Designed miniproteins, single chains, continued (5). Designs and how they scored, part 98

Each design is a single chain, and the fold is of that chain. pLDDT is the mean over its residues in the fold that is shown.

## One batch from the design tools (miniprotein)

Design m19400
Fold by ESMFold2-Fast:
Structure m19400 (fold): chain A 69 residues (1-69)
Amino acid sequence: LVERVREEALRLSSEPTVNTQVAGLIEEVLRLNPDALTPEVEEAIAAMGGSRADFERLVDLILQQIERL
């Protein structure tokens, strides 16, 4: 499960439109493992307004969070 998410994140990070792909990745993770991401992460996602740079940071953060679990 975690392995699948990690692989998808790596593929998506190679795309020039990472912003849209990140949203899809987050939704996929929450769908498969609703308890995998903390409420703090969900709030951070909703609070984002920094666009491109923040999404790149978020992808890396999510990957580390999942690995940490």
Scores: mean pLDDT 58

Design m19401
Fold by ESMFold2-Fast:
Order: structure tokens, then sequence, then C-alpha cells
Structure m19401 (fold): chain A 96 residues (1-96)
């Protein structure tokens, strides 16, 4: 499954969380990113879409359940089915 692939990728890269973002849920993920950091994350996602290659983001502020922000970087790995982008495997790296 894509969830199992995300967990495996997390272990391989030494990340903190691994999950799959379907293409239609990208905006839900970006809504958790600090508003000032959202343009930079959109640019990384656009580059992954254009190059079809994984990219690791710069540091950005990701909102926690308590409303505070944690500093993370993220690796996006594009997932394709029949040549069509279906989403991203995502691995997070906590930066303090």
Amino acid sequence: SLEEKAEQLKEELGGDEGFFIPLDKVDDFLAKVHPEDQPALRAVIDEVRETRQPRTSPAFRLKQEDGSYRMVSVTFVPVFEDGKLVGFLVVTFDLE
C-alpha cells in the first residue's frame, strides 16, 4: 500500500513521520503550513511535479494540534499511475 511505502521510506531516510498525500489533499496539507512559508512549499511541490524527481524542502513552520508551530523539512516523492501523478510520499524531518 502507499501508506506502507511511506513508512518504509521514512525508515530508509531516517525521518520522523511518513505518510501519503493524495493529489486532491495537497491543499489540506498546505493549510497546516505557516502562511508565510506556503509559497516556498508550493514552489517545491511544483518542481517535483515538473521534474518527476524527489525534492527536500527548506525548513518551514508546520502547525501542531495545540496551534503552535514546529520547524521541519520534508522530502516529497511523486507517485505515478499510468503516467499520471496521483500524489506524494512524504517524509518529515524535525529540526527542533
Scores: mean pLDDT 88

Design m19402
Fold by ESMFold2-Fast:
Structure m19402 (fold): chain A 104 residues (1-104)
Amino acid sequence: MSPVQRQAQALLDLLRAHPVGYLFAEPIDYEALGKPDASDIVPEPVSLSQIQQRVDAGEITNLSELYQLVELMVNNFLALNEEGSPLREAALELRALVDAFRAS
């Protein structure tokens, strides 16, 4: 495994282990949650499972690409969820965790 793949896996493991990580593990069915326009707001849905598949396929060649995908995932949650909602707070907690990892 390359150094980039090891560090990518370390971040993904950290995000999954966080109490709010389960909310990001798989794609959310926003239509079932009463948001049928979700696909118009978020044309590129991203989950931890999808990021993991790209890491495993060797498609993530540097950490900048990984951080961009995680930030896209966070921004998608912020776009679909109102200020003060638990899902929006979870996305902000995940962003803070990523920022701490990047500073390490």
Scores: mean pLDDT 80

Design m19403
Fold by ESMFold2-Fast:
Order: sequence, then structure tokens, then C-alpha cells
Structure m19403 (fold): chain A 61 residues (1-61)
Amino acid sequence: MVPPEEVRELLGRAYYSARTQPSPEIVAALREGLLLAGEGRFDEAREVLEGVDLPPADTPS
């Protein structure tokens, strides 16, 4: 099953944040979100990713 656009966008933001301004929370959420999305558990992946304060799309700081 193809991930919903919302989950893809959150994963992309988490991945970008992990590379540019890593935090333990963002890195953990990215890992968990990727595992859940890989298992087709997209609602749980979204909930995990929404549970962390992802930086705005503009920039972290």
C-alpha cells in the first residue's frame, strides 16, 4: 500500500530535520515512523511523527 501524502510529508520533514538539526526525539520518531510505515501502519506512523515538535518547513531556527 502506498503511504498517504500526509505520512510521506511528515517522514520527509523528520528526515530533513534529522540531517540538518538532529535531536534524539526527531531521530527516534523518524526511525519509528519508517518502521510503522514499512509495516503499513500509517495511522500509527502519523501519530508518532505528529507527537514530536518538527521544525517549520521554512527552517529550524
Scores: mean pLDDT 72

Design m19404
Fold by ESMFold2-Fast:
Parts: sequence; structure tokens; C-alpha cells
Structure m19404 (fold): chain A 96 residues (1-96)
Amino acid sequence: MDEAAREAIKLLEEGKVDEAVKVLRENSTNKTVLDFIDAAEAKDKEKFEKYWLKLRIEYDAGVISEEEFIAATAIGIVYLTGIDGKTAVRYARASV
């Protein structure tokens, strides 16, 4: 999992957003991560906030790694705002 999350972060920093999303979707077994990405892709702000809070709780509880939390958060920021992946990763890192 951590290796796949690190690869997703690297792809985001290279501007390869679709490849990063694919890597995280194919390697994450965590329903909250998958639900969060779906909400972000749909631009559903209410579900985005709800699932991001769940994601934060699961990270704080040690259910997901820091790398997986950063990768998912950065993907969410890109989908919701249209900002570049490199900047989204920087903001996601600031949230930990």
C-alpha cells in the first residue's frame, strides 16, 4: 500500500493525475479512500467534506498511512479545485 501511495504522489507531482488516481484506486482496499475520491470526482462538496473528515480520522487512528492520506487528499484537491497536482500535494502535506 505505502509503495502504491508513494507512486501516486510522484505521478501527481509529474502532472499525471489520471495515472495517480488509477494507481490509488487499484491498490487501496479502504472504502473511505475510494468514497472520498468518488465524491471529489463528482465535485460533491458536502460528501467531499464528510469523507475527508472520515479519512482524517482513519489516518489519526493509524488505519491508513500518511502517504495514502496525502495521495487521497491531493487527488481530492485536484478534482475539486482544478489546481495542479504538484501544488495539491504541497497542500495535502501541510494537512498532516
Scores: mean pLDDT 86

Design m19405
Fold by ESMFold2-Fast:
Structure m19405 (fold): chain A 100 residues (1-100)
Amino acid sequence: SRRETVRRALRLLIDTFQKVIDALKAGNVAEAEAIRAAAAPELEALMDELGVPSASEFFALVEELLDDPEIAALYQEFQRLAKELEEAERAARAALAAAA
């Protein structure tokens, strides 16, 4: 179903973001990039199945489905990880700048 495909996409994003955050915190930028690249084809296939080829359109669809408690919980967890990822990326950039 469309809702199950959205749940699969959110679970993939959550798993991917957690692994990227862990790699960045370990100082391994190359591993973080490899993790993103490895997840991209499956995410693109799920987004194509949903008819939402952009991240903006995907999250607009997610917001329309927040009446589903599982989607709401997954989206909340994704938003938490997205914020943590932004912080980890800022820290990684600062560390690289300090080493230069």
Scores: mean pLDDT 87

Design m19406
Fold by ESMFold2-Fast:
Structure m19406 (fold): chain A 66 residues (1-66)
Amino acid sequence: MKEMEEYVKEQVQKIIEENGKITRSDIDKIAQELVEKFGISETVARILAANVALKLAKEKGIPFYP
């Protein structure tokens, strides 16, 4: 589980650095990568990705478009 959360944090950080915002399509992309890499359900992957993205967006003052 720690490995998945760390992976999501890295992907969200890259998106913030590249685009200055987080969108629904970014969350969907991360969720798909989690399903492929870790074999978790798409629903769980989306919830995890969205929660990490929301926390980082709030911390850094970055726009989030769900």
Scores: mean pLDDT 80

Design m19407
Fold by ESMFold2-Fast:
Structure m19407 (fold): chain A 95 residues (1-95)
Amino acid sequence: SRDEILAELQRLYDELTRETQLRPLNGGYLLLSSAALTTIQLLEQGKITEEQAREMLDLIKEAKKKLDEAKTTEEINKVIKDFIDRYYKIRKELE
């Protein structure tokens, strides 16, 4: 449901914000936290569907898992690029 998606996004946002504070040099966590907040705002404003919000949520979760496992700047940058490309495609479906 919409409320379940929002609750999970809010929890994920809190986790990502914590990681951003603990690892400020890893720009990936800042990007993912911003994406989570944006997804919450878009869903609350009715600008995206529950299906799009689920796709965005799952993508952010996948990217966080990959970022947690990344050891080098190159690996971090690859996760960021792949995430941006996929997240942007979901957002383009609004046009």
Scores: mean pLDDT 84

Design m19408
Fold by ESMFold2-Fast:
Parts: sequence; C-alpha cells; structure tokens
Structure m19408 (fold): chain A 65 residues (1-65)
Amino acid sequence: GPTKKYKATSDITIEGEDGVTIKKGETFLATQTSNPDVWKVTSLETGQEGLILKKLLEETTEEIE
C-alpha cells in the first residue's frame, strides 16, 4: 500500500525491535501491512525499520505532507 509520512508527538518505543525509538518531533514513514492493526515504520533519522500498532500510531503521531 501507499507509504505515508508521520511526525511523532511523543517519544515512541517500538516493541519487539531493540534500538528503534522515535523521539518527539522526529519524522518517519509508515506503510500498512497485511495485518490492518499493524503498520511498518521506517525511521528517517536512522533508516531502522520496525512495526507499530495502528492505535498507537494514531494516538502518538500526526500525518504530515
């Protein structure tokens, strides 16, 4: 699916992926996976990839252009 760009509104630690922490104000890309409740994220700061729950994504980020 299409990749969207997000900005963190709080610090986010991605569960199950050691070393992937998105700090407040950092930007990342998110793409929907085969699980509708889970999105794949790619940090624009480090290039690290991880998974985030859609609910957490919606509560802790804002979609940007």
Scores: mean pLDDT 75

Design m19409
Fold by ESMFold2-Fast:
Structure m19409 (fold): chain A 72 residues (1-72)
Amino acid sequence: SELERVREVVDAMLARLEASDLTPEQKIAEAQRFIDTLRDLAAEAEAQGHPELVEYLREAIERVQKMLEQLR
């Protein structure tokens, strides 16, 4: 399903961000860019009538935001 595909991609991106040799400043920049991408995807999913995908993407945004708060 589209939800499963998006979930796999998002989980892989989160795992790479956590495992990367990036500095805290670089991780913050990458995470902020990722949040922007997730927000755009959530807006598109809402416009296309996929509420379960919108919910998942908003939850993913919250996970990345919590990661950012822990880095500060």
Scores: mean pLDDT 78

Design m19410
Fold by ESMFold2-Fast:
Structure m19410 (fold): chain A 74 residues (1-74)
Amino acid sequence: MKQLSEEELLEGFRKLAEGLILGLLARGHSPAQVREVLDILVAWFVREAKLSPEQAERLREVAEEVFARVLAET
């Protein structure tokens, strides 16, 4: 797979995940509830985008990074 396509996909996911986490927290959801929704989103994205196991792992790493960062900044 070309690095550029994967980088753009991960960047798009990072922005989507950040917006989702911030939106759910703003609506009064707990961090634990936000994490559950984020895990569902990752699983859905892996399935629909037909990601390889390696790509799925990178997506999970990005989700973890964004979640930790948003909680640290909030």
Scores: mean pLDDT 78

Design m19411
Fold by ESMFold2-Fast:
Structure m19411 (fold): chain A 85 residues (1-85)
Amino acid sequence: MEEGLELIREGAKLVTLGELPVEITGIRKPIHEELIREGERLIKEGLELVKAADEEPDKEAIEEAIEKGREEGRKIALEHFEELY
């Protein structure tokens, strides 16, 4: 369960790292598409692990993992992009 939630959080972080720079600049580069694709894959794998655990985790825990990942990704993307460019 915990491992699945961590994958969901990391996946949401990567999706945000790929989406937010594009939203701010309007320019989409291959690296942004790769980050989104990998992040979506990690979220899917994390959800599969969570479901395979049989002991269904609280839906709130899954949503919290997604929100935390997006918050971390947004913070990193804004700091990296605005600080360097």
Scores: mean pLDDT 76

Design m19412
Fold by ESMFold2-Fast:
Structure m19412 (fold): chain A 90 residues (1-90)
Amino acid sequence: SSMEEQALKEAEESLKRAEEFAEEYKKLKDDPNADPSKLTGYALSAIGDAINAALAGKKVGKEVGLEMAKKATEILKKNGIKADLTPIAE
């Protein structure tokens, strides 16, 4: 359905934004002159978009939601952010 297509697109776009914010967080975390407020902002933005990816995936179906939650968790972990999003797909 068109709603499932839109939800899948939303999930993929949110996952991409989560990766972009998480990568910026990782770069700033390795910078000794990093602004702590910017660090916190990128981490929260990455987590927020990661949650949105899992929730949008869940709108498509349980299996897609779980897949998006796992991908988002791995993206965050790869960039130094510990957040297990698998429970959101329940």
Scores: mean pLDDT 89

Design m19413
Fold by ESMFold2-Fast:
Order: C-alpha cells, then sequence, then structure tokens
Structure m19413 (fold): chain A 90 residues (1-90)
C-alpha cells in the first residue's frame, strides 16, 4: 500500500543517516526510489513523494561525504514529509 511504502521510505531515510558504507548508502537510496514509485502508483501525492526522495538523496550524499549532521537533518525532513503524506492518505 502507499502507506506501507511511505513508512518503509521513512525507515530507509533513518538508516541512510546512520550508514557509513557508500555502497550500502547507494543501495538504500535506490530502494527508496523504488518504494517512491510504488507509493505513487498506490495513490500517494507525486509532488510529496518527489520531495521525500530529494531529501533521501541529500541525506545519502551527505552521509557519503561524512557530514553526519547534514545527513541527519535531511533524513529527519524526509521522515516528517513521509508522515505528512501518510496523514493525507488516511
Amino acid sequence: TAIADLEAMAELARRIAAEEDPRRIAALTAAAGILGASAIQAGADEEKVREILRHIKAAGDAAIAGDRAAAREHAERAVELAREAIEALE
């Protein structure tokens, strides 16, 4: 469901912020993209999903660069946006 996909994206955002391996960060970011496409197909707002994905990518880029503060900030924003998208579906 769209809600399950959005919840999974939020969890991936949190994991990306804590991840240190660039290959794992890339894999988690790719997984988030797949979940985002699934969420849109299931009825999630495309604009909101794309904003979530932009913050997930920014969190991953920051994590790869070793900027833990920026990675956390972007991940927290992605989680907040995912929650808003879920509430819009309920």
Scores: mean pLDDT 89

Design m19414
Fold by ESMFold2-Fast:
Structure m19414 (fold): chain A 74 residues (1-74)
Amino acid sequence: SLEELIEKYKDNPIPLTPEDKARLRELLNLSDIAVDRLLAQLTPEQRDILGTFLHEHPDASAVEIARLLALLSR
Protein backbone atom coordinates (compact mmCIF):
# COMPACT_ATOMS: atom_id res chain seq x y z
CA SER A 1 0.00 0.00 0.00
CA LEU A 2 1.03 3.65 -0.19
CA GLU A 3 1.26 3.79 3.62
CA GLU A 4 3.69 0.83 3.61
CA LEU A 5 5.90 2.56 1.01
CA ILE A 6 5.90 5.83 3.02
CA GLU A 7 6.88 3.92 6.19
CA LYS A 8 9.64 2.05 4.34
CA TYR A 9 11.16 5.17 2.70
CA LYS A 10 10.40 7.96 5.22
CA ASP A 11 13.76 7.80 7.04
CA ASN A 12 16.06 8.18 4.02
CA PRO A 13 14.31 9.62 0.93
CA ILE A 14 16.35 9.97 -2.26
CA PRO A 15 15.17 12.65 -4.74
CA LEU A 16 14.69 11.92 -8.45
CA THR A 17 17.83 12.48 -10.54
CA PRO A 18 18.13 13.26 -14.29
CA GLU A 19 19.30 9.65 -14.70
CA ASP A 20 16.11 8.40 -13.00
CA LYS A 21 14.04 10.48 -15.45
CA ALA A 22 15.93 8.96 -18.41
CA ARG A 23 15.27 5.47 -16.98
CA LEU A 24 11.53 6.23 -16.67
CA ARG A 25 11.47 7.43 -20.29
CA GLU A 26 13.11 4.22 -21.56
CA LEU A 27 11.14 1.76 -19.39
CA LEU A 28 7.71 3.37 -19.90
CA ASN A 29 8.42 4.21 -23.59
CA LEU A 30 7.52 7.88 -23.02
CA SER A 31 8.94 11.12 -24.45
CA ASP A 32 10.84 13.57 -22.22
CA ILE A 33 7.77 15.85 -22.28
CA ALA A 34 5.47 12.97 -21.23
CA VAL A 35 7.80 12.06 -18.32
CA ASP A 36 7.96 15.72 -17.19
CA ARG A 37 4.14 15.94 -17.33
CA LEU A 38 3.81 12.72 -15.30
CA LEU A 39 6.28 13.93 -12.65
CA ALA A 40 4.59 17.37 -12.49
CA GLN A 41 1.39 15.59 -11.35
CA LEU A 42 3.20 14.18 -8.27
CA THR A 43 3.83 16.03 -5.00
CA PRO A 44 7.46 16.54 -3.85
CA GLU A 45 6.94 13.75 -1.28
CA GLN A 46 5.61 11.37 -3.96
CA ARG A 47 8.57 12.20 -6.22
CA ASP A 48 10.95 11.37 -3.33
CA ILE A 49 9.19 8.00 -2.85
CA LEU A 50 9.60 7.31 -6.58
CA GLY A 51 13.28 8.36 -6.52
CA THR A 52 14.00 6.18 -3.47
CA PHE A 53 12.21 3.20 -5.08
CA LEU A 54 14.23 3.56 -8.30
CA HIS A 55 17.49 3.86 -6.33
CA GLU A 56 16.70 0.73 -4.23
CA HIS A 57 15.40 -1.22 -7.25
CA PRO A 58 17.80 -0.51 -10.15
CA ASP A 59 16.40 -3.50 -12.09
CA ALA A 60 12.70 -2.65 -11.53
CA SER A 61 10.49 -3.53 -14.51
CA ALA A 62 8.05 -1.21 -16.31
CA VAL A 63 5.19 -3.15 -14.64
CA GLU A 64 6.61 -2.56 -11.14
CA ILE A 65 7.12 1.17 -11.85
CA ALA A 66 3.59 1.46 -13.31
CA ARG A 67 2.16 -0.16 -10.15
CA LEU A 68 4.07 2.29 -7.94
CA LEU A 69 2.82 5.25 -10.03
CA ALA A 70 -0.76 3.94 -9.67
CA LEU A 71 -0.33 3.75 -5.87
CA LEU A 72 1.11 7.29 -5.74
CA SER A 73 -1.84 8.62 -7.81
CA ARG A 74 -4.40 7.08 -5.44
Scores: mean pLDDT 77

Design m19415
Fold by ESMFold2-Fast:
Structure m19415 (fold): chain A 80 residues (1-80)
Amino acid sequence: ELEKKAEEATKEMVELAEEAARQIVASTPEEALKLYQEMTKKAQEIMSELVKSGVSGQKAAEAAGEALRIVMDGLAEAAK
């Protein structure tokens, strides 16, 4: 059930992104950049695992993109 795996991975990435965004808002700009880089790396790893499991690259990229948007919003708030 590839749909279920993609849904679970999207949820996991969103939860990781929300946690990272909370930390980013409370961080210095240097720490915020480091947290963003770590989250991006984790999202890429999850995306690679989804593709390896037979999920289409497009669906995997959409899930990773949603997580990255949440972290980018956190970076924007930290920059204010």
Scores: mean pLDDT 73

Design m19416
Fold by ESMFold2-Fast:
Structure m19416 (fold): chain A 77 residues (1-77)
Amino acid sequence: SMKEEIEKIKEKALEELRERARTLSDPARAEQVARMLATKAGVELINKGHSLSEAAKASKELLEELRRLAREILEEQ
């Protein structure tokens, strides 16, 4: 379903951030990576036929999730 595809793309982005954890040197770099991953996910959703509004909403929600995960990763370092 479309909902399952959105969740899978979001999960993939979160996992990619975790794989990049060792390269997150500071909050500025973490923010750059989070924004890049959220943008990439939004573009992928559009390319897969999702509406601009749905892709934008998912990308925005994912950015907040990526920012939270990035903060947790930096606090563990």
Scores: mean pLDDT 85

Design m19417
Fold by ESMFold2-Fast:
Structure m19417 (fold): chain A 69 residues (1-69)
Amino acid sequence: MAESLVKLAEAYLKTGVELEKQGKNDKAREYYELAIEAAQRALKTATGDVKERAEEIIKKAKENLEKLK
């Protein structure tokens, strides 16, 4: 379950980056927020490598959100 949420968060982060490259900053922001939400959900049950991946996604998505503001 946590692994599936991390994969979903990774997909949202990737989509956000692609939208940002296309200049679709409003949609990119939405996908970065979705990535953070999915990764935070994963952290409730994640341990080890899955937890580290979820924390990295949250960090990257927050950094990208700050650049868009």
Scores: mean pLDDT 83

Design m19418
Fold by ESMFold2-Fast:
Structure m19418 (fold): chain A 100 residues (1-100)
Amino acid sequence: NAEKELLETLLRILEQALETVEKNKDDPFAVVESLALALIGVSIIEKTAKRLGNEKAYEVARKARDLVEEAAQHAENGDFDKAIELLKEAIEYVKKELEK
């Protein structure tokens, strides 16, 4: 199921970003770079879902992208705790959509 594979890949990207941000709170460069790479990955999933005509995966990826973009902005301002909260929100949202 392409939808499940896209959402599972999206979840892995977000979980990897969260782990990197939590481990590197004392390294602002590593935090910002991790979030930038996550944004690229999430954007690829969003574009792929749109091209495949998978509306659910597209909508889920779009919401995850918006949350990761907001997390990146907070990280650039030094608010890593808020960035972590937003990443956790994105992860829980994707997990809930995978259960449907």
Scores: mean pLDDT 89

Design m19419
Fold by ESMFold2-Fast:
Structure m19419 (fold): chain A 100 residues (1-100)
Amino acid sequence: MKYSLEEIYEYFKKELEKFLEWLEKKNPEAAKAVKPIIEETVEKVKKAIEEGDLKKALDIFDEGLEKIGEVLAKLLSEEEQREAALKLNEIRNKLLEKVE
């Protein structure tokens, strides 16, 4: 692992906060709906990181992304859903690079 668990967590938290800020400007209703999911995901990932369980942290993040995607599919247009999916996939890919 090239990065510390704390650095991975800080990266993850900041990127999801940036995603939420982007979404709020694009669609405030969608941002309001996903904010609790993002906050829950960040808190659960933090606990897994504190336990030293990086695999659990990644699994929690993937579950959070699935829940976010389900909510956004109901609230966003197909074009906006594609933009959101690209941003979330970039965060996921960069996390995998930091872990491996």
Scores: mean pLDDT 80

Design m19420
Fold by ESMFold2-Fast:
Structure m19420 (fold): chain A 57 residues (1-57)
Amino acid sequence: GAMAELEAKKKRLLENARKAAEVYGKDVEEVVKAAEEHANKGDFESAQRAVVRLLLA
């Protein structure tokens, strides 16, 4: 159902954020927390933007 699909999308986004933070040598907890905050609001675009901003900081 739609809820299961949103949870799967959120899980994938957070896993990708964690891996990207590790690759870029950034604070994994900070990057994942920023992504999670936006994803929990259903704002996956802002979640992605927050991750990119922190990775390039």
Scores: mean pLDDT 82

Design m19421
Fold by ESMFold2-Fast:
Structure m19421 (fold): chain A 78 residues (1-78)
Amino acid sequence: HMSLEELAERAKKALDEGNYDELRKIANEAFVQAIEALNKGDEKTAVQYFAIAEAARYGAQTGDREKAKELIEKALSL
């Protein structure tokens, strides 16, 4: 089980390396964590994990490293 901050740092590293397979794995892991947070009634944490999942998916789909990193930082600031 990876924390929000650990997933964010892992996603930034994957973006820097152009590792799109890792970004897809991170997006899936973040999505699972978001659903778990929702099931516990932690809506704020769930929104942050959903935002990380979206950022990682965006990075994997577009290769836009700068925009994906911006979205990750925005997710951590929610």
Scores: mean pLDDT 86

Design m19422
Fold by ESMFold2-Fast:
Structure m19422 (fold): chain A 103 residues (1-103)
Amino acid sequence: MVYSREERARAVARYIADAGVRDPSMTLLEFLSRVRAPEDPAATQALLAGMMEAAAEVGDPMSEEIAYVLAEGLRVPKEVVEEVIIGLATGELSVEEAAERLV
């Protein structure tokens, strides 16, 4: 079974929102492992670890690098994903609004 674009967008939005409540590194790792193709889980895990380390240095757990990875996986513009990540992290976007933007 393949997830519809709408189902993927909703799952992505929920995981981003959850990352703002819990440990972002653990939530984002699970989130990326669900969004990215299963062909390269080890590289995805290594990339996420590097991105989270960089994000922690600047105080932002939802870095621009994460937006790029999600944009590629969802086939939407990076700018849209970045806006969604920031909006969900700050609480300015609901999960429903975020999902609509990611489809």
Scores: mean pLDDT 54

Design m19423
Fold by ESMFold2-Fast:
Structure m19423 (fold): chain A 55 residues (1-55)
Amino acid sequence: GALGLAARTLGLSPGELVRLMRETGIDPGELAVGVESQTGADAGAVERALRRALR
């Protein structure tokens, strides 16, 4: 899924990515744009998955 793609792009597991986002307060939209530029994935879909994982 989009969360797994974002985590792999950063060399992290999905759990490690969620933890990093909680610790740093990074904007999911900014991270999603970075994933799109590296992988070609839809940034909107990645952002929605990241925001859902942070619940």
Scores: mean pLDDT 83

Design m19424
Fold by ESMFold2-Fast:
Structure m19424 (fold): chain A 76 residues (1-76)
Amino acid sequence: MKEAILKAARLLASGISDEKTRKKVIEVAERLAKEGKSVDQIAEEIKKVLIESGYPETSAQSAADFLKNLVESATA
């Protein structure tokens, strides 16, 4: 589970052009995964990070959905 979440977060982050936002997304995913948070909770927090970093709400939602789909595919 944790490895699948971290791999998904890194793959998602590779699509982010801003290095600061990429680092923050990875850091948040690692922190919440270590705390045992669900994929849904991690995806919502990443969505918040992207919105706070100036990304459109639709792009942030798409990123959250992409993370959920990647983890689901890796664990099924």
Scores: mean pLDDT 79

Design m19425
Fold by ESMFold2-Fast:
Structure m19425 (fold): chain A 87 residues (1-87)
Amino acid sequence: SVLSDEEVEKIVETLEKLLKEAIEKKDKQAVMWVLQMGVHILSKLTKEQRELFAPRLLEMIEEAKKEFPELSEIFEQLKKKVEEILK
């Protein structure tokens, strides 16, 4: 991977911040975009980096699901995509 573990950590922190801002604004489209970007980035990482990134991405999805329960089915689909990438 061209990304260091430190850069991966910084990316996760940035996505967590963007998710928090999207939730505060009640911007469902921004929430979906952030989580989809997280899933896409996860697919491009090394196996070891995925082990670091995936638990935090799953926590972000659960936070979004708690804040927008009406989108629960879409968030469950994103969780399944994360699980498929980790296989």
Scores: mean pLDDT 86

Design m19426
Fold by ESMFold2-Fast:
Structure m19426 (fold): chain A 65 residues (1-65)
Amino acid sequence: DLAAEAAAMAAELEAEFGGVGIRYRLRGDRIEFTIESESNQRRLEAAYRALGLGLRRGLSVVIVD
């Protein structure tokens, strides 16, 4: 269930990166994450984490603007 996986990943990212806004959309078998932060460095760190979580779960994850 991609929707449940995406929701779980978003919750983990928000818990780890306080003050970062995480949004997601499902596109076919892909999860598209939008990450908002006042710090570009923090946004990149959250994006790398999201990609790593997707890889470990065998999910297709893309970071969008």
Scores: mean pLDDT 84

Design m19427
Fold by ESMFold2-Fast:
Structure m19427 (fold): chain A 74 residues (1-74)
Amino acid sequence: NLNVLNQIRKKVMKELNQSADLNEKYISAVEENPQASAAELAKQIGVSVTTVKRWEKAEVEFLAQNPEFVQQLL
């Protein structure tokens, strides 16, 4: 469920003190190319690959702490 993923991303980005602009760019890039690598997403958004990987890691850690969201993604 893309809507649940986007809610998780917004929450994670807020906790990482990322701007709303970066949050919207990340969500839009993933929606346009859900198979994109971290490097491809970083290029589209204009951030480092390390930044995208940090967001991905925080998202995975959030799901590990909130397993109820995993069921909604399947």
Scores: mean pLDDT 72

Design m19428
Fold by ESMFold2-Fast:
Structure m19428 (fold): chain A 94 residues (1-94)
Amino acid sequence: GALEELKKAFELLAEDLKKTNKELTDEQIDKALEEVKRMLEKMFAGEDTPEARELGKMLENGLPNLEKNLKAAEEAGNKLLVEAYKKLLEAKKL
């Protein structure tokens, strides 16, 4: 389901950030992404929604521009995607 795909995508994102980010420790990256993961688990509550599937695919393919994707979600009025992208953007900055 989409939640399992999102969890896998976050694990891959964490490994990429650990390799590319020189400003944060591995522990800080893990802690930030664990918060995002827990939030998405609550938001989707095991539900397999179209929005969750789309987010999973975008994360798996490597989101080149999280800010652009956030703006698109805001323009579409998708509150779940907006909140998820905001947390991902915070995790990427931290």
Scores: mean pLDDT 66

Design m19429
Fold by ESMFold2-Fast:
Structure m19429 (fold): chain A 100 residues (1-100)
Amino acid sequence: MELEKVEKEILELIEAGDYAAVTKKLQELVENKAPDEIIIYASALANEMAKLKERIEKEKITDEAEIKKLLEETKKEAKEIAEKIYEEATKELEEYRKSL
């Protein structure tokens, strides 16, 4: 539920090119103690959507169906990246704590 709201807000801010507001939104999620999974996903989504926007502008993609397909693929990639980051960070921290 919270995830869908955060996703929509980040997508709207990136569409507007307001990267400062995206950064502020991510900071607000941390300050409000949102679940780590949501914070990581929001960060990954912001990064991947920024890359998609640059690609659309560079390649001058105007076909609505193609843009929708790329958007869905980008959301899926962001989720996979977030899951990988969370797993690797958890393993890295656990190994580091065992060495201390």
Scores: mean pLDDT 76

Design m19430
Fold by ESMFold2-Fast:
Structure m19430 (fold): chain A 65 residues (1-65)
Amino acid sequence: MSREELTAEVLAEARARFPDAPDLEPTVRASVALALEAEPGDAEAAKALALGLVEALVRIEQRAA
């Protein structure tokens, strides 16, 4: 799977999970980049890691507000 394909899938799932988050694209792009660095040969593992990172970052943002 290409980086752009993975980014699109993670963004779609993140939008479904966090409908109240106003701008998920930068967080998703950063999370996908980091996940692919950690899991370059496993698209499913990279997707799971990226979604976990997005969730953690959204929760940190919500607590900081």
Scores: mean pLDDT 78

Design m19431
Fold by ESMFold2-Fast:
Structure m19431 (fold): chain A 63 residues (1-63)
Amino acid sequence: SKKLYEEAMKAIKNGDVEKAVELGIELARRGDFVSAGQIVLELVKAGYHEAAEELGLEIERIS
């Protein structure tokens, strides 16, 4: 969902990494793996490598 993705991007920008991961998991649970995968990439770009790995593993577990 566009709104969840936009909220996740705001969370990353604000350093709220926990919220970004939670929103990425919610997108994956809704079947929006494209947006969830994009959040992983944006976390990597922002330097949040541990959070990106956590989200990536959760996406793999759900899919």
Scores: mean pLDDT 87

Design m19432
Fold by ESMFold2-Fast:
Structure m19432 (fold): chain A 74 residues (1-74)
Amino acid sequence: MSKEIIAIGKFEIDGKEIEDAAKFNTEEVKVEETLLEDGTVLLKFEGEATVNDRLSNKEIKLPAKSEIKAEKVE
C-alpha cells in the first residue's frame, strides 16, 4: 500500500536547492525507514531520487545518501 510522508530538508527543484517541507510517497524511492521514539520516521536514501512533491506539485530531487526526518501521514 502507498505510504505518504511529509519531510523537511534540502531538496533540488529545477536545479535550485531549497530547504522546505515536501510531501511524497515513499514507495517512489529506495529508502530505509526507521521509526523513532517520538513517532517520526528517519529516512535513509541509498541514491539520488526524484519524486513528485504534492505540496508544490513539482518534481523534487532528493540528495544521495541523505538522512531526513519525516512524519507519516498514513
Scores: mean pLDDT 67

Design m19433
Fold by ESMFold2-Fast:
Structure m19433 (fold): chain A 95 residues (1-95)
Amino acid sequence: LKEEVERMLEKIRNSSLTEEDVLELAKLIEKDPKAVEMAKEMGEALEKAKELGIETREELEEFLKPLAEKYEATVEQLLMMWYVLEAAKVIEKLK
């Protein structure tokens, strides 16, 4: 799963990301209970950050750092996993 997330980030940097890539990664995440829990906690943390009025990138990164440490991941990787699951829900509704 870590390799798949890194590959997705590389595709974003190269502007080669497709809807199929998003749906495939979302299916891999959904099959891993730990990854699903990680994405759920990221969503909850983002809601909490919004409630606290966190507006800067530095403050958000500091706020999310303990969650990244808990899952032995980067903040970027956690945000990507959460975003992919949310994007997949939208894509599935449109198809």
Scores: mean pLDDT 75

Design m19434
Fold by ESMFold2-Fast:
Structure m19434 (fold): chain A 87 residues (1-87)
Amino acid sequence: SRKEEAEKKLKEAEKKNDKKGQVEALVELGEVYLEEGKLEEAEEYYEEALKIAKENKLSEELIKEVLEKSVEVGVEQLKRAVEKVTS
């Protein structure tokens, strides 16, 4: 349900050309995929959110939030790589 709601928010924000709404919806999608352990998909959503935020000169606070989420995915990827070597 959260995924479907975030996808709907994204489509509505795109139709309205609401760049901030697009970034917020993409961050929500990234969080859903991260919680599902789908790190590649989570990173893709955060990268798209960061691109939109930077290209549209959105707030530094929002850009920082997206960057922090992207770093969280990178940390999880590193943890999984280490576990594979140590197991």
Scores: mean pLDDT 84

